# Ledger of designs, part 82: designed miniproteins, single chains

Each design is a single chain, and the fold is of that chain. pLDDT is the mean over its residues in the fold that is shown.

## One batch from the design tools (miniprotein)

Design m2855
Fold by ESMFold2-Fast:
Structure m2855 (fold): chain A 92 residues (1-92)
Amino acid sequence: MDEKVKEIQELADNEDIQGLLEKYEEAVANKDEKLVQVVSAALLSVILSHLAKRKDLESAQELVKRLSELGPGSKEAHELLKEEAEKLLKEK
């Protein structure tokens, strides 16, 4: 786990959304609930960083509120983070 967590952290530090999405799919395929949680946290960090660089505080606040309402670590929260990450990837 430690090596996989380090790889995810390096992807997050480089803001590599595509790499993080690939690690998310790997974790889901392996049914590794802890790794899914780690990748989801990394995706949230990168999404918030991108929104902050765009000065899009309103979208950042809305995302945090929606995640809180769904419950952090829920399947719905993970799906929301994946959708928001894919949206940022399409925007370049």
Scores: mean pLDDT 77

Design m2856
Fold by ESMFold2-Fast:
Structure m2856 (fold): chain A 68 residues (1-68)
Amino acid sequence: SETVYRVAYAEALRVLEEAGVPDAERIARLVGEAASKGQGKEAKEAIELAVRGDVEGAIRVAEEAIKK
């Protein structure tokens, strides 16, 4: 859903930018795509990994969710 993507992207971008996460926009786009495919649990996990400093893990989780 386009609406789910936009809402998830905006919320992820806000959280990631506030936490000072590198590549926040890239991760937020991946989170938005995962959420739009119904992978909300994985989208949330990616945000949590990125906030903890595991940017590579966040990208991996979100990309794997998008492929489902």
Scores: mean pLDDT 86

Design m2857
Fold by ESMFold2-Fast:
Structure m2857 (fold): chain A 78 residues (1-78)
Amino acid sequence: SLEELAALLRELEAAPRVSAELLTRLGQNGLDSLDPRTLEALQRLLREKGAALTRADLLAIPGVDEELADRILAALRV
C-alpha cells in the first residue's frame, strides 16, 4: 500500500546511511575502520543482491582488495 511505501521511505531517510546491525557485525570482525563510502556501497550491494552477493561484487567497490573482500564475506556469513 501507499502507507507501507511511505513508512519504508521514512525509515530509509531516518536510518543512518549504514545499518547498525551491519556495523555491529563488521566491528565484531575487526572491520570498524572501513571508509564510509565503502560501507555505503556494501550496504547497497547487500540490499540489491542479498545471498547472491559474490566476492567479485565486493572487489568492484573502490578501496576493497582481495584480503578485505574475504574478511567482509566471512563477517557476513555468521
Scores: mean pLDDT 68

Design m2858
Fold by ESMFold2-Fast:
Structure m2858 (fold): chain A 82 residues (1-82)
Amino acid sequence: SEIDEKLLELTEEFVEALKNKEYDKALEIAEELVKLIEEHKEEISEETLKYIREKIKESVVYITNAPLEKAKELKKVLSKLN
C-alpha cells in the first residue's frame, strides 16, 4: 500500500539521520512514523510493522551514541511503537 511504502521510506530516512548524527531530524521522522502508524493501523501490513520495529532495534547503537537528552527524547517517542 502507499502507506507501507511511505513508512519504509521514512524508516530508511530515520536510520540515515541517526548515522549522520542529525538527531533533531531523526526525532521529527520518529514522531511522523508514530503518527502515521497510529492513524493508519488497519492499512499497514504486519510485515511493514515488523520491519520498522527491527530497524529501530538495530538502530539502538546510534541512539545510545546520541547526546543524552536527544537519546531520551528518541526512546520516549519510539516506545509508542511497542
Scores: mean pLDDT 85

Design m2859
Fold by ESMFold2-Fast:
Structure m2859 (fold): chain A 108 residues (1-108)
Amino acid sequence: SMKEELLERLKELLKRIEEAARNLDFEEIKELLREMAKLAREMGLEEVAKLLEEIAENPLDLDLIERVEEELERMLEETDDEFKREVIRLALEAARLVRKATLRHMML
C-alpha cells in the first residue's frame, strides 16, 4: 500500500540520519530532515512536517529540539490512528538523534 511504501522510505531516511548523526554531518542531517518533512506533508501530516523543518533550520538549537520532541510526544499520546502514530514515532526518533548529535558536538 502507499502507506507501507511511505513508512519504508521514512525508516530508510531515519537510518541515514543515524549515520549522519554519528559523523556530526549537520548539512546531511538538515537535508534528510527536509526529505522526511516532505514525505509527511505529502500524506497530510502538516504539523509533523513543520516540526521537522524547524529542526532542519536550527539543528544546533537544543531548546528548540527539546520543544519539538515534547510536541511530537504530545501528538503521539493524542493520536489513535496507527499509521499517524508510526510516522510521529519516526519523526520523534529523528529529533532524538539530532539532539544526541548536537550534545556530542558541544562536547568537542
Scores: mean pLDDT 89

Design m2860
Fold by ESMFold2-Fast:
Structure m2860 (fold): chain A 61 residues (1-61)
Amino acid sequence: MTVAAEVVDGEIVVSGTKDGQVGRSAYADEDAALAAAEQAAKSHGADFGQAVKDAVRAALG
């Protein structure tokens, strides 16, 4: 499992890979990105959701 986040043109871009599937999404702010991490935890498991949260927070500060 790999998750990365980057701030591009004021948006938070999250890229992740789990079980051979690749996803990339852009979010307007931290709250939107963290809400998406909660949905990722429900759909793909808590470890994946936590990795998204950690990557988003690292990218922002």
Scores: mean pLDDT 76

Design m2861
Fold by ESMFold2-Fast:
Structure m2861 (fold): chain A 68 residues (1-68)
Amino acid sequence: SAEEKIEELEALREAAERDLADRPELLAQLTGLVDQAIEALRAGDFATYGALMAELLARLSEAVAARR
């Protein structure tokens, strides 16, 4: 459901705030994408949600490849 997806996105945001506190620009980009994805889900705009999740995954993949 959309509610379950929102809860998962909120948990991801908390993890990002904990693990990326030393990378404020990346943290702002990821939390911004999460917030936009949550709003898309609330609006029933699943196409925008899908596009935002693809961008979020790309940013997370870049972050995982980077060393602190």
Scores: mean pLDDT 80

Design m2862
Fold by ESMFold2-Fast:
Structure m2862 (fold): chain A 55 residues (1-55)
Amino acid sequence: SAELIGRIAAAEVRRLMEEEGLSKEEAGQIVLDNARKSGVSEEELAAIERAIAEL
């Protein structure tokens, strides 16, 4: 579950970088902020951060 969420988030970061020209840091912050607002768990947030760092 958390691993899958992390992979989906990393794919969204890549899409934002390609389509909007954002840096990985900027795109990652947007995705992470959206996840926080959606009420995902701390474990899911950690998985998202890890997946983005591995890009």
Scores: mean pLDDT 84

Design m2863
Fold by ESMFold2-Fast:
Structure m2863 (fold): chain A 64 residues (1-64)
Amino acid sequence: SMSLAQWLSSQGFGTVSSNQAMLNSFGINSIQELANLSVSQLVSRGISRDVSIRIINYARSYLS
Protein backbone atom coordinates (compact mmCIF):
# COMPACT_ATOMS: atom_id res chain seq x y z
CA SER A 1 0.00 0.00 0.00
CA MET A 2 1.46 3.31 -1.13
CA SER A 3 1.02 6.41 1.06
CA LEU A 4 -0.28 9.66 -0.48
CA ALA A 5 3.20 11.20 0.09
CA GLN A 6 4.82 8.27 -1.79
CA TRP A 7 2.24 8.57 -4.60
CA LEU A 8 2.98 12.30 -5.05
CA SER A 9 6.72 11.53 -5.21
CA SER A 10 6.09 8.79 -7.83
CA GLN A 11 4.26 11.44 -9.97
CA GLY A 12 7.33 13.72 -9.84
CA PHE A 13 6.24 16.04 -7.00
CA GLY A 14 8.89 16.56 -4.32
CA THR A 15 10.34 13.92 -1.98
CA VAL A 16 8.34 11.55 0.24
CA SER A 17 9.48 13.45 3.37
CA SER A 18 8.63 16.93 1.97
CA ASN A 19 5.24 15.66 0.75
CA GLN A 20 4.46 14.10 4.15
CA ALA A 21 5.36 17.38 5.93
CA MET A 22 3.06 19.32 3.57
CA LEU A 23 0.17 16.84 4.02
CA ASN A 24 0.65 16.84 7.83
CA SER A 25 0.54 20.69 7.87
CA PHE A 26 -2.98 20.53 6.31
CA GLY A 27 -4.12 17.41 8.22
CA ILE A 28 -5.03 15.66 4.95
CA ASN A 29 -4.80 11.89 4.38
CA SER A 30 -6.52 11.34 1.01
CA ILE A 31 -6.25 12.45 -2.60
CA GLN A 32 -9.84 13.78 -2.40
CA GLU A 33 -8.83 16.05 0.51
CA LEU A 34 -5.75 17.20 -1.45
CA ALA A 35 -7.94 17.95 -4.52
CA ASN A 36 -10.20 20.14 -2.32
CA LEU A 37 -7.32 22.49 -1.36
CA SER A 38 -6.92 25.81 -3.18
CA VAL A 39 -3.69 26.91 -4.88
CA SER A 40 -3.53 29.88 -2.46
CA GLN A 41 -3.62 27.51 0.56
CA LEU A 42 -0.54 25.62 -0.76
CA VAL A 43 1.23 28.91 -1.62
CA SER A 44 0.56 30.18 1.95
CA ARG A 45 2.57 27.16 3.22
CA GLY A 46 5.59 28.11 1.08
CA ILE A 47 4.96 25.92 -1.97
CA SER A 48 5.52 27.78 -5.27
CA ARG A 49 2.45 28.75 -7.31
CA ASP A 50 3.51 26.63 -10.32
CA VAL A 51 4.05 23.49 -8.18
CA SER A 52 0.79 24.16 -6.26
CA ILE A 53 -1.20 24.39 -9.51
CA ARG A 54 0.36 21.13 -10.78
CA ILE A 55 -0.32 19.24 -7.51
CA ILE A 56 -3.98 20.34 -7.34
CA ASN A 57 -4.60 19.63 -11.04
CA TYR A 58 -2.92 16.21 -10.76
CA ALA A 59 -5.03 15.28 -7.72
CA ARG A 60 -8.23 16.44 -9.47
CA SER A 61 -7.36 14.59 -12.71
CA TYR A 62 -6.81 11.36 -10.72
CA LEU A 63 -10.34 11.67 -9.28
CA SER A 64 -11.93 12.32 -12.71
Scores: mean pLDDT 79

Design m2864
Fold by ESMFold2-Fast:
Structure m2864 (fold): chain A 105 residues (1-105)
Amino acid sequence: SITVSISGGGTYKEGSTLTLTGTTTGSASGKLKMALLLQKSDGKIGTLAVFGNQAANSTVTFVLENLTVGHTGVYYMGAAPESADPSNPEAFTYWGSGVQVTVVK
């Protein structure tokens, strides 16, 4: 099975840079697609980035510059077989725990 982890949560100053790192561990029979999602306080989930053609036991990095308070939320990293539709979160079989990002003025 695949385990997905995400790091880089915490409290950030407005105007600073967020760096999130997603890592897969374990084994898969083919290539994976990884997706980074943001869930805001209203529960709405948006896709921020998709990383295709990833191997198992790989790491992806997402950098977001010029943070605003609107970037506050829980960031999730998921993985699925490469053929999965990135617009459908239910197609992503392997979800790790989210990380809280809080942006302050």
Scores: mean pLDDT 80

Design m2865
Fold by ESMFold2-Fast:
Structure m2865 (fold): chain A 73 residues (1-73)
Amino acid sequence: SQAQAQELEQQGRELLREAQRLYDAGDYASAAQKLQQAIAKYSQALSLDPDNESARLQLAVASTILKNVQAKI
């Protein structure tokens, strides 16, 4: 449902916030792990609501950040 998709998107945003804190602390490995968890939440949101442009955009953003963070490990 759209409501369930919104909850998953919110969980993804919380995980992105945690990843940013870890990145700022120089913990790239833990930041990458939180980014992978965020990507999973956004993917689940898109599975429930495939037309959710916000979730699709956040998935693309999180995936790009993950690639950049992994390059530092």
Scores: mean pLDDT 87

Design m2866
Fold by ESMFold2-Fast:
Structure m2866 (fold): chain A 56 residues (1-56)
Amino acid sequence: SKEEIVAAAEELRAANPTLPDDGIPMAVAAKLGVPGQEARAALREAGYDVTPTAKL
């Protein structure tokens, strides 16, 4: 879910504070087994500075 994606992203940043925001969606996608685009969209909506969904 979106909340799970955001929580996982915050946990990853706490463990790796030098990890850039744009690196988080792929790590979260791998951890939760969700598509990278879904993780990226949820994180952008939550205020993370990540690469937007480029293609619909």
Scores: mean pLDDT 70

Design m2867
Fold by ESMFold2-Fast:
Structure m2867 (fold): chain A 60 residues (1-60)
Amino acid sequence: EEEKKKEAIERAKNALKAAQALGDKEGTARAQEYLDKAEKSKTAEEAEKAMKEAGDAVGG
């Protein structure tokens, strides 16, 4: 479970980096918000949902 949470956080970080590379300020802000939620999540399921939302926010 902790390993799945780490994977979800890493994917959220990748989505944030992609948004930053594109210069998308709004997408970057949204991805950061969902990354923060993933890091604060107490369960792997919450982290995975946050990662999915981060990817959606950057238009992936």
Scores: mean pLDDT 70

Design m2868
Fold by ESMFold2-Fast:
Structure m2868 (fold): chain A 80 residues (1-80)
Amino acid sequence: AKAVAQEIAEELRKLAEKEENPEVKEALKILGDAIAAAETIEGIIRALEQALEYFKENPKVPEKVIEAIEKLLEEAKKKL
């Protein structure tokens, strides 16, 4: 779980660095911190699924960010 959490948190950090919208950037940082604090693979998956629902409802979030989170969720599910 720890290794998967760190890998996903690092990818979210990279997404936040590339993001120009400050609200989306902050949301990605918060998600990254939540993932880094997760103790289980199930916890990581839950956090990503909840974040994905939130980001899909926000029209300011770029499609590329949504696709990247979906890819990270798919990668996390492979670790179950």
Scores: mean pLDDT 79

Design m2869
Fold by ESMFold2-Fast:
Order: C-alpha cells, then sequence, then structure tokens
Structure m2869 (fold): chain A 66 residues (1-66)
C-alpha cells in the first residue's frame, strides 16, 4: 500500500504543479491522493497514472465551478 500510494502521490503532484492557483493545486492534489488511498484500501489495486491525473483535473474543475 505505502509504495503504491507514494507513486500515486508523485503522479498527482506532477499534475497539480500545472495548476496556476496554489490553493486549487494543493486541494486537487490532496483530493486525488485521498481517492487513490481509498481505492487501494477498498479494492486492493492502485489507480493508473492517467486515472490519478484525471482525478486531479476533475477536482480542480469542481473547485473552479464553485
Amino acid sequence: MEEQLRRSEEVARREASRIEDPEVAELSYRGAVELARIHIEVFGEPLSDEEIRTAVRTVAAHLRAR
């Protein structure tokens, strides 16, 4: 779990670094990492790199729409 989660954190941080607003970037990063953690705990499988990038983008879009 920890090794798989660390990979997910690295992918999420790289995608979040592309977001100009630092608050949106940090919240999107945290949201994506939390989803990755839950997925590993519930299903025993890591999210793919593309699924993690999509999660970061989705959280950022929702934050901007509020």
Scores: mean pLDDT 82

Design m2870
Fold by ESMFold2-Fast:
Structure m2870 (fold): chain A 74 residues (1-74)
Amino acid sequence: SVADLVGEVTRKLMEVLERAHELSPEQQAQAAELYQQIEELLKQYREAPPEEKESIVREALALADQMMALVDAG
């Protein structure tokens, strides 16, 4: 469900936050940019009609996966 996708985004963001100290300064800057984009998408999600919500959440999930890849690469 869309709610399950939102939960997955939140879970990955929390994991990145817990492991942020493992990132280099350059990776921290990249993670901050990705986080800002995810926050903007989650704001759009709250205001979006039901037919657009899944696509917005899937885009946020893809960005969250990029943040996870930064932590896993360190």
Scores: mean pLDDT 84

Design m2871
Fold by ESMFold2-Fast:
Structure m2871 (fold): chain A 69 residues (1-69)
Amino acid sequence: PVPPGFQAARDALEARYGLSGSEKERAIKVARYLKETNGKLDPETVREVLRALGFSDEAIEAAVEEYEK
């Protein structure tokens, strides 16, 4: 189950930044937000957060690739 705080953060990002489009695009936007607010996290921590938010493994790997750039 997704923690309530993470679901609310995702919903707020969707409302504010228009997280419409593909699941990969939404996961990448969340990963960029994490980088901007928390600095550089370990890739595994980013995967754990995105998985908790309900993203697919394909979307998670695309977001982690973007996060490491």
Scores: mean pLDDT 69

Design m2872
Fold by ESMFold2-Fast:
Structure m2872 (fold): chain A 74 residues (1-74)
Amino acid sequence: SKEELAERALELAKEVADYTGDENIRKSGERVAELMKASDEEGAETLLRVFEHEVEKIKAEYDALKARQDALAA
């Protein structure tokens, strides 16, 4: 259902926001969830896939920056 897909987006956003410390990611997840609810089920599935890809990129960028900062702090 669209509600289950939207909940997955919210859970993913919370996980990545908590991991990175960036509360704007949680807000983005809320916005995506609302767009999913306004779409049909196929559109909601597409939005979830796109959001999953974008948060994976954000997490990878955060990991790279963190590694660089840790190297400078050592």
Scores: mean pLDDT 83

Design m2873
Fold by ESMFold2-Fast:
Structure m2873 (fold): chain A 102 residues (1-102)
Amino acid sequence: GSGLAKGIAGALLGIGGAANGTFLKDGKTGKEDAERGYELAKEAIESGDEVAKEAGQSGLSASGNGFISAGNATGDKEAIEKGEKVLKEAKNAGKGKKGLAK
């Protein structure tokens, strides 16, 4: 129940972070949104519910892109590196799905 809501919120905040960084060039707001989105996505994955895990994986991907976009807007290399690490976590969460990762 709550895990799905957290995964959805994480994805929305990650998307907001990417939009703020890429479109509005507001790296501070983008980074804050991406950090909150990452936390919620991790909680969704840890909930153990299958639907929440899928929402959380989407939230990790969105948050990773949010960090990278925010870092590019502000020249924050640490935010870019964190975003790349979060994107790797999203890929690892999806490892083992036969048919999409040949």
Scores: mean pLDDT 71

Design m2874
Fold by ESMFold2-Fast:
Structure m2874 (fold): chain A 62 residues (1-62)
Amino acid sequence: SSVVTLEDAVTAARAAAEMAGVTLTDEQAREIGEALLKAIQAGEIKNAAEGLQLGIDMARSL
């Protein structure tokens, strides 16, 4: 399995925000990316769809 990096998580955060119609600052993208990475590591995200949905929800809550 590929190791998910913070850079990968930040890229995923930006993609999720784009789907939500939200433009993130670099700081916001890092914060959401760090939250996504922690959720993956905690086993709270079981698949790519759950990760995308969490990223969308976080972007919409800004």
Scores: mean pLDDT 82

Design m2875
Fold by ESMFold2-Fast:
Structure m2875 (fold): chain A 55 residues (1-55)
Amino acid sequence: MKKYKSPLTGKEYEDGDEFIEAEIDAALKEYGIEVPSDATLAEKVRLVAEAEAKR
């Protein structure tokens, strides 16, 4: 697809940052990590990296 489509929400994104955030949210759900809605993209990326490192 030419547009980025999130498997988490099923929505299309024209901006790469929005797509990356959607993918990170999907990974956080996979690891069962609960994230505040006000968390930054950088914080979400860090949480995914920590979960990957512990696995």
Scores: mean pLDDT 66

Design m2876
Fold by ESMFold2-Fast:
Structure m2876 (fold): chain A 106 residues (1-106)
Amino acid sequence: SLDRVEAVGLATLRATAGLSVEEVEARAAAGDPAARRAILEAYRAAAAEQLRLQGRDDLAERLRAAPSPLEFLEIALDYREEIAPTDAATLEEARELARRLAEAAE
């Protein structure tokens, strides 16, 4: 369920950052790379739970084991395209956003 995916993401964010969601978001917006990494790790946990709920434990494990933010974001995007294909321009915009998010967390 979506509620379970959201709960896993929020729990991971709180555990990783030790701060409220609002404080992490404010720090990330201000350019704090640690806050940006905490948000990406929360997304990773939520995406892995979504994959597990859809019977893709293989991809959930690959997502959790991915050595870089860019790699796990690309695994997540590839799976989203497998389930709900979009046009080439929208896919390229999503991949470019993934690259920018990974760079912003360095």
Scores: mean pLDDT 77

Design m2877
Fold by ESMFold2-Fast:
Structure m2877 (fold): chain A 65 residues (1-65)
Amino acid sequence: SEKVEELRRRMAENPDDPEAGFELAKAYLEEGKTEEARAVYQAILETHPDSPLAKEAKELLEKLK
């Protein structure tokens, strides 16, 4: 979708901003792309472990099984 493309571009342009990644993972979940969402949440944990979004991403990963 256009939103996914825009969020992917934003992540590439602002690698220090975990918000775009978090929104991308949420957009993937809205499209039913659970595996893609899991990969993005995992990437946030690897690249921004100290972010409040990393904590939320970890909780969402646990809920996704």
Scores: mean pLDDT 80

Design m2878
Fold by ESMFold2-Fast:
Structure m2878 (fold): chain A 72 residues (1-72)
Amino acid sequence: SELEKKYDELFDRIAERLNLTPQQREELRAIFDKNLDELAKKKNLTPEERMKIGVEILERILETLDAVEAKK
């Protein structure tokens, strides 16, 4: 529940930073969800472990976007 909210919030922040349209946001979200599902099956992850990895990946992406802006 809390992890799902954090994942949604991080994804929304990334989508806003990239100026994604609603369609692009939905498509990118589907790609992330699919890749996390495939990783979870391959690594035999629990739903909680899958969500933690998803959150970590999104946090790293957002941190990278912030670092790129700081260089300008």
Scores: mean pLDDT 81

Design m2879
Fold by ESMFold2-Fast:
Structure m2879 (fold): chain A 100 residues (1-100)
Amino acid sequence: SMEEKMLKLAEEQLAKLRSPTLRRWGEDAVRELKEGIELIKQGKTQEGLAKSTVALLDLSMLRFVEEVLPQEEIDALPDTPAGLARAFDLAVRKFAEELK
């Protein structure tokens, strides 16, 4: 099923994360994906698809963070939603500077 393929993709993305800090946020994203799939099964298709899409994007962004930021900078981030947002911001800014 599509739901099984989405979950498998998410689990594979999570398994590729080397940083324990990023894996914790990745585990939260997989939980959000499972909740989104459950909403789809309950007929709440729009809400479930939105939640599942955000979760998959978060996993992709965590992998991008790990490729762009050094381990010591990742480990300095707080284990909070603000820390996750900071990780994404720092990675995007660093990538943008490298393109110049």
Scores: mean pLDDT 84

Design m2880
Fold by ESMFold2-Fast:
Structure m2880 (fold): chain A 93 residues (1-93)
Amino acid sequence: SLLDQLQQIIADLEALRDRVRRGLAANNGVVNRDVLQRYVDLVRQLGAQAQAIYAQAQRVLPPSQLPQLQSLVDRFNALVQSFLAEAAALLAS
């Protein structure tokens, strides 16, 4: 379902965050800038996919499922903002 696809994208974003954090721990707080930029690009691609699914879901989902859709979108947006802020701080260092 479209809701399952959004849940999978959220899981993929959480997995990317965890990979960055594990990489920092493994490398004494140092991250490869090219690898980090690749993760930022992947997050932006996930964002584009999430927006496409959201647009489709708004057209096809019954009104009873729209609160769940909005909750998933809000969670996704919060994760994106958190990830991009952490990545920007690391890239600025």
Scores: mean pLDDT 85

Design m2881
Fold by ESMFold2-Fast:
Structure m2881 (fold): chain A 80 residues (1-80)
Amino acid sequence: SVAETRAELERQIAALEEEIKMLEEEKKGVESMLPLTPELSQKELAKLEERIATLEGLIAAKRETLADDEKLAYLAEARA
């Protein structure tokens, strides 16, 4: 039913929001290491920056999925 589909989408949305929150906290943790490690080589700094960029990409992808799921939930409600 439309209500069952909406409930499933709402659970998926909640799971995506939690995953995004966890990824943002991980990114914040990596970023917090940069100003506290003045002895890091340029190669080590580049690796941390690459990790941050990877996390930003994952967050962006999950946010796009979240936006699509929210739109689908809205359309399902509008057709009920």
Scores: mean pLDDT 71

Design m2882
Fold by ESMFold2-Fast:
Order: C-alpha cells, then sequence, then structure tokens
Structure m2882 (fold): chain A 89 residues (1-89)
C-alpha cells in the first residue's frame, strides 16, 4: 500500500547512505575494489527508491511523495551536518 511504499523508499535511502559511508571508508583504506562494490550497491538502492517514488507519482499519491521527499531530505541534511562536523574536527 501507499504507507509501505513510503516506508520502503525511506529505508532504501538509509541503506544507500550506509553503503556510501562504507564505500568512502574503503576508499580511505585504499581498497578500490570494495569502494566500487559498495558504491554500486548504494546506486542500486537509490534506483529502487526512485522507482517507488515514481510509482507514487504515477498513482497521484502526491501527499505520500511529499512525505517521502521530506523524510529523505531530513536524512540527507543530517548526513551533511555529520560530514561537516567530521571535517571541522
Amino acid sequence: DIEEKVKRAVELFKEALDLYDQAVAALKAGDLEKFKEYAAKAQEKFDEMDKLINELKAAGDYEAVRETEARITALLNEAAKKRKAELEA
């Protein structure tokens, strides 16, 4: 249903962010193979998320689209704040 699609899209975004963090950590460790692996997996999660958001848009569920986008934006802002704090430390 709509609620499950919103929840799944947000979970996919969280999974993608975690995979991206692992990719960056691998790159810093000099493990280019693991970097590519984690980055590819993160991209797959972003693609699945986009598909769900597009399905909501196609169905006219614009409130659910806005909710999903708001939750994703909040997660992205938290990730950006964390990265800025790490760089300033």
Scores: mean pLDDT 83

Design m2883
Fold by ESMFold2-Fast:
Structure m2883 (fold): chain A 92 residues (1-92)
Amino acid sequence: MVVEYAEEILELIEKIHKEKGEPAGGASGGPFDPEKTDPAAFEELLAELEKENPELAELLKKIYDSGVKFKFAVYYDEEGKVVKKEAEIIEE
């Protein structure tokens, strides 16, 4: 299941954010919105994941195309420190 890779996916999201400059949370007006479930943001994540782990990116695309929905999010405080990681899979 995708949940078996949740920790690896969340670690890759954190690394990608650090490469781009960690998103500022809340009142600091950072570019990251941790409550969004935007498909465009997911497509961007897949493109970055293909650079780090193309096999995992291909697996996620196949699962997503099959109709399984999932949400991965990394939340940051105003100092850019990770305060929460979230992984949720919605299966039919």
Scores: mean pLDDT 56

Design m2884
Fold by ESMFold2-Fast:
Formats: C-alpha cells, sequence, structure tokens
Structure m2884 (fold): chain A 105 residues (1-105)
C-alpha cells in the first residue's frame, strides 16, 4: 500500500528532473493558482516539483503559465499514465487511498 504512493512520488520526481526547469517552474506557478482544479496525479507532481525545484515560484504571466502547464503535461504524459495505472490498481484497496491522501498533505 505505502509502496504504491512511494513509487508514484519517485516516478514523478524523476520525470520532473528530466523536464526543463522553466517549464517545471511554470507548472508550479499554474498549480498554485489552480490547486482546487487539480487531480490526484497533478497534486503528486506538484509535491515532487516543489521538492526538486524548491518552493519559491517564478513570476509568470497567465499565458506563460498555461503554456508551461501544457508543455509540462506533454513531457510527463507517459509517467502520469504510469502513475494513474498504479493508483487504479490500488483502488480495490481502500487503505491505499488513505495513504495516498497522507502523502498529498
Amino acid sequence: MKETVEKALELAKEAIEKVDPETARGFLAYVEKNKDKLNIVEQLAAIAAREVLGEEPVELSDEEMEKAYKRFKEQVKETFDEIKKLIDESIANQKALEELRKALE
């Protein structure tokens, strides 16, 4: 159970380290404005990105943030699909969902 959350977070961190820093920072700026609209995978990616890049956002225009968010999603799409599959496989186990929520806090 806990290993599923740890694997998802590790995959997210690895993907973010391979993304160019400007795109990853733009993603974080977009996330801070739209945190209420994020799915679980995007929330995990935001936690991973803050650990990789630090917590201080870059000042970007709304258009620049949206472009960075789209580029980020394109660059990490395969990893996000893998994370989603891991979460879906864990849905049958209610305990895994509770552990995932703890990791998001």
Scores: mean pLDDT 73

Design m2885
Fold by ESMFold2-Fast:
Structure m2885 (fold): chain A 99 residues (1-99)
Amino acid sequence: MERAKKLLEEALKAVGEAIKAASDNPEIVDTLQEAQALLRQALSELDTNPEKAIGLVREALELLRKAREKAPPSVQGLIDRAIELVEKAVEELEKIAKE
């Protein structure tokens, strides 16, 4: 649980940096803000409904991948960092669900 929470908190920071870097592109910003909202909701659900949290994290991951495809190289690196952190969080959450 603690590892997944830290990974999601770091992912939120990475998404925030990507939003700031993409400020000149409203379409990318909107998609990243949707992903950020889903990640915040997932964090709030972790202790009470981990299955719902996993679903929200997976939806956020799909939005991050969509934003990456449209992003310039300078923003892609920040989104890639967020994707890596979110994927690691999913792995940690799935391990907890099987034990």
Scores: mean pLDDT 84

Design m2886
Fold by ESMFold2-Fast:
Structure m2886 (fold): chain A 109 residues (1-109)
Amino acid sequence: SDKERIEEIKKKLREFIENKKYEEGMKFIEELKAEGGEATRLLAKAMIELELERQKEEGKLLPLEEQLELLEKALAEREAILAEHDTESLRAHLEALEELYEKLKKEKE
């Protein structure tokens, strides 16, 4: 299951951060990017979810309307970068942001 793999990636990334294993964490991220395909896509989703959870835990999560505005800007920016520098990692990140945008938009409706 994609959901189970995303949670496992998030758990490993949290463990690296908590134990201050930043170099090992960066290596883990680069290895998943190098694997490509589903590994790269699931990594992008895991990183986005982990950041949102961190923001929520720290009381820094923006209101839904502001989150949607920032995501719209981020999507436009990433599409522009992708047009000049087409990489699998950038495509995966764009897909993950689009999925988040759709999810939050449904929550607003």
Scores: mean pLDDT 78

Design m2887
Fold by ESMFold2-Fast:
Structure m2887 (fold): chain A 55 residues (1-55)
Amino acid sequence: MSALVEEAKARLDAAKTAEEVQAIARDTLLANPDLPSVDRAELLLHAGERIAELE
């Protein structure tokens, strides 16, 4: 994974609400339209896992 995905995952881990997790994931994807599909999938998977942990 790229340094960008690792940094995004760190931000997701720091988020305290599902709303923050969704916002971070969405903003990261919108800011990086050329991000490889594998990296996009990893980011979305991590966000989903984080949301589940916060519930």
Scores: mean pLDDT 79

Design m2888
Fold by ESMFold2-Fast:
Structure m2888 (fold): chain A 70 residues (1-70)
Amino acid sequence: MELTAEQLEKAGVAAALQLPDSEHAALGAAVRATLARGEPVSLAEAREAFSAHLSPEQTAIALAALERVA
C-alpha cells in the first residue's frame, strides 16, 4: 500500500485525537520523518519511521489510524 502526504497527515491528526498532548510532538516528528523519505510512502516505511519516534503502543495507534484513512 502506498500513501500520499495528505493521507499520512490525516492519519496523524486522527492518531493525535487518541493520544495526550505530550505525545503530539513525537507524532509530528514521526510524520515528518516518513514524508522526508519521499512520496509515495509504503506502509512498511511509515511503520519504520513511526517506530523510531514513538513507543510500540503509540505506533500501533498511529498505524491503525493510517490503515483506516488509506
Scores: mean pLDDT 73

Design m2889
Fold by ESMFold2-Fast:
Structure m2889 (fold): chain A 79 residues (1-79)
Amino acid sequence: MNEVYALLTLTSKDGTREGVNEAIDAVKKAAKEKGGVAFGGAVSDDTGRVGVGAPDEEALEAVVKAGSEKSKSVEVTRL
């Protein structure tokens, strides 16, 4: 099975660090639930970066969706 990797850049909905941490936690939780891994954190008060490894494209899509529900925007960079 070929794992898929991406870097997610998350922007908080309210411009707060609490908001970005909530988005990061959602990504990490979704990754764990899908059998993947996620690592990273806040890089500014309103922006976080999280590297994600997922077992397949469907799992990665679910992780991105979880992050997008808690963030204003999610930028996905495939690795």
Scores: mean pLDDT 83

Design m2890
Fold by ESMFold2-Fast:
Structure m2890 (fold): chain A 87 residues (1-87)
Amino acid sequence: SKIDEAIKKLLEIAKKLAEAIEKKDHKTIQELNEEVEKLLSTLSKEELLEASRRLVQHVVDDKSLSDIEKAALLAIASEARARAKEL
């Protein structure tokens, strides 16, 4: 489904974002943030709320995540929720 593909991409972007933050790669951080904004702009209000919920749940369920990756996922979840409130 569209939401499942979006979640899969957001999880992969969050992992890359965590790696870029650790390396202080500001160019890659900017490019990945633009990819997040682009992905979230394609989602409906209900899909944004579902994406936010599923990303938060992933942080709770996946005990192997680094603190930086958890922070990236929670930031993306917060952006999805904020965007949904404007719709």
Scores: mean pLDDT 89

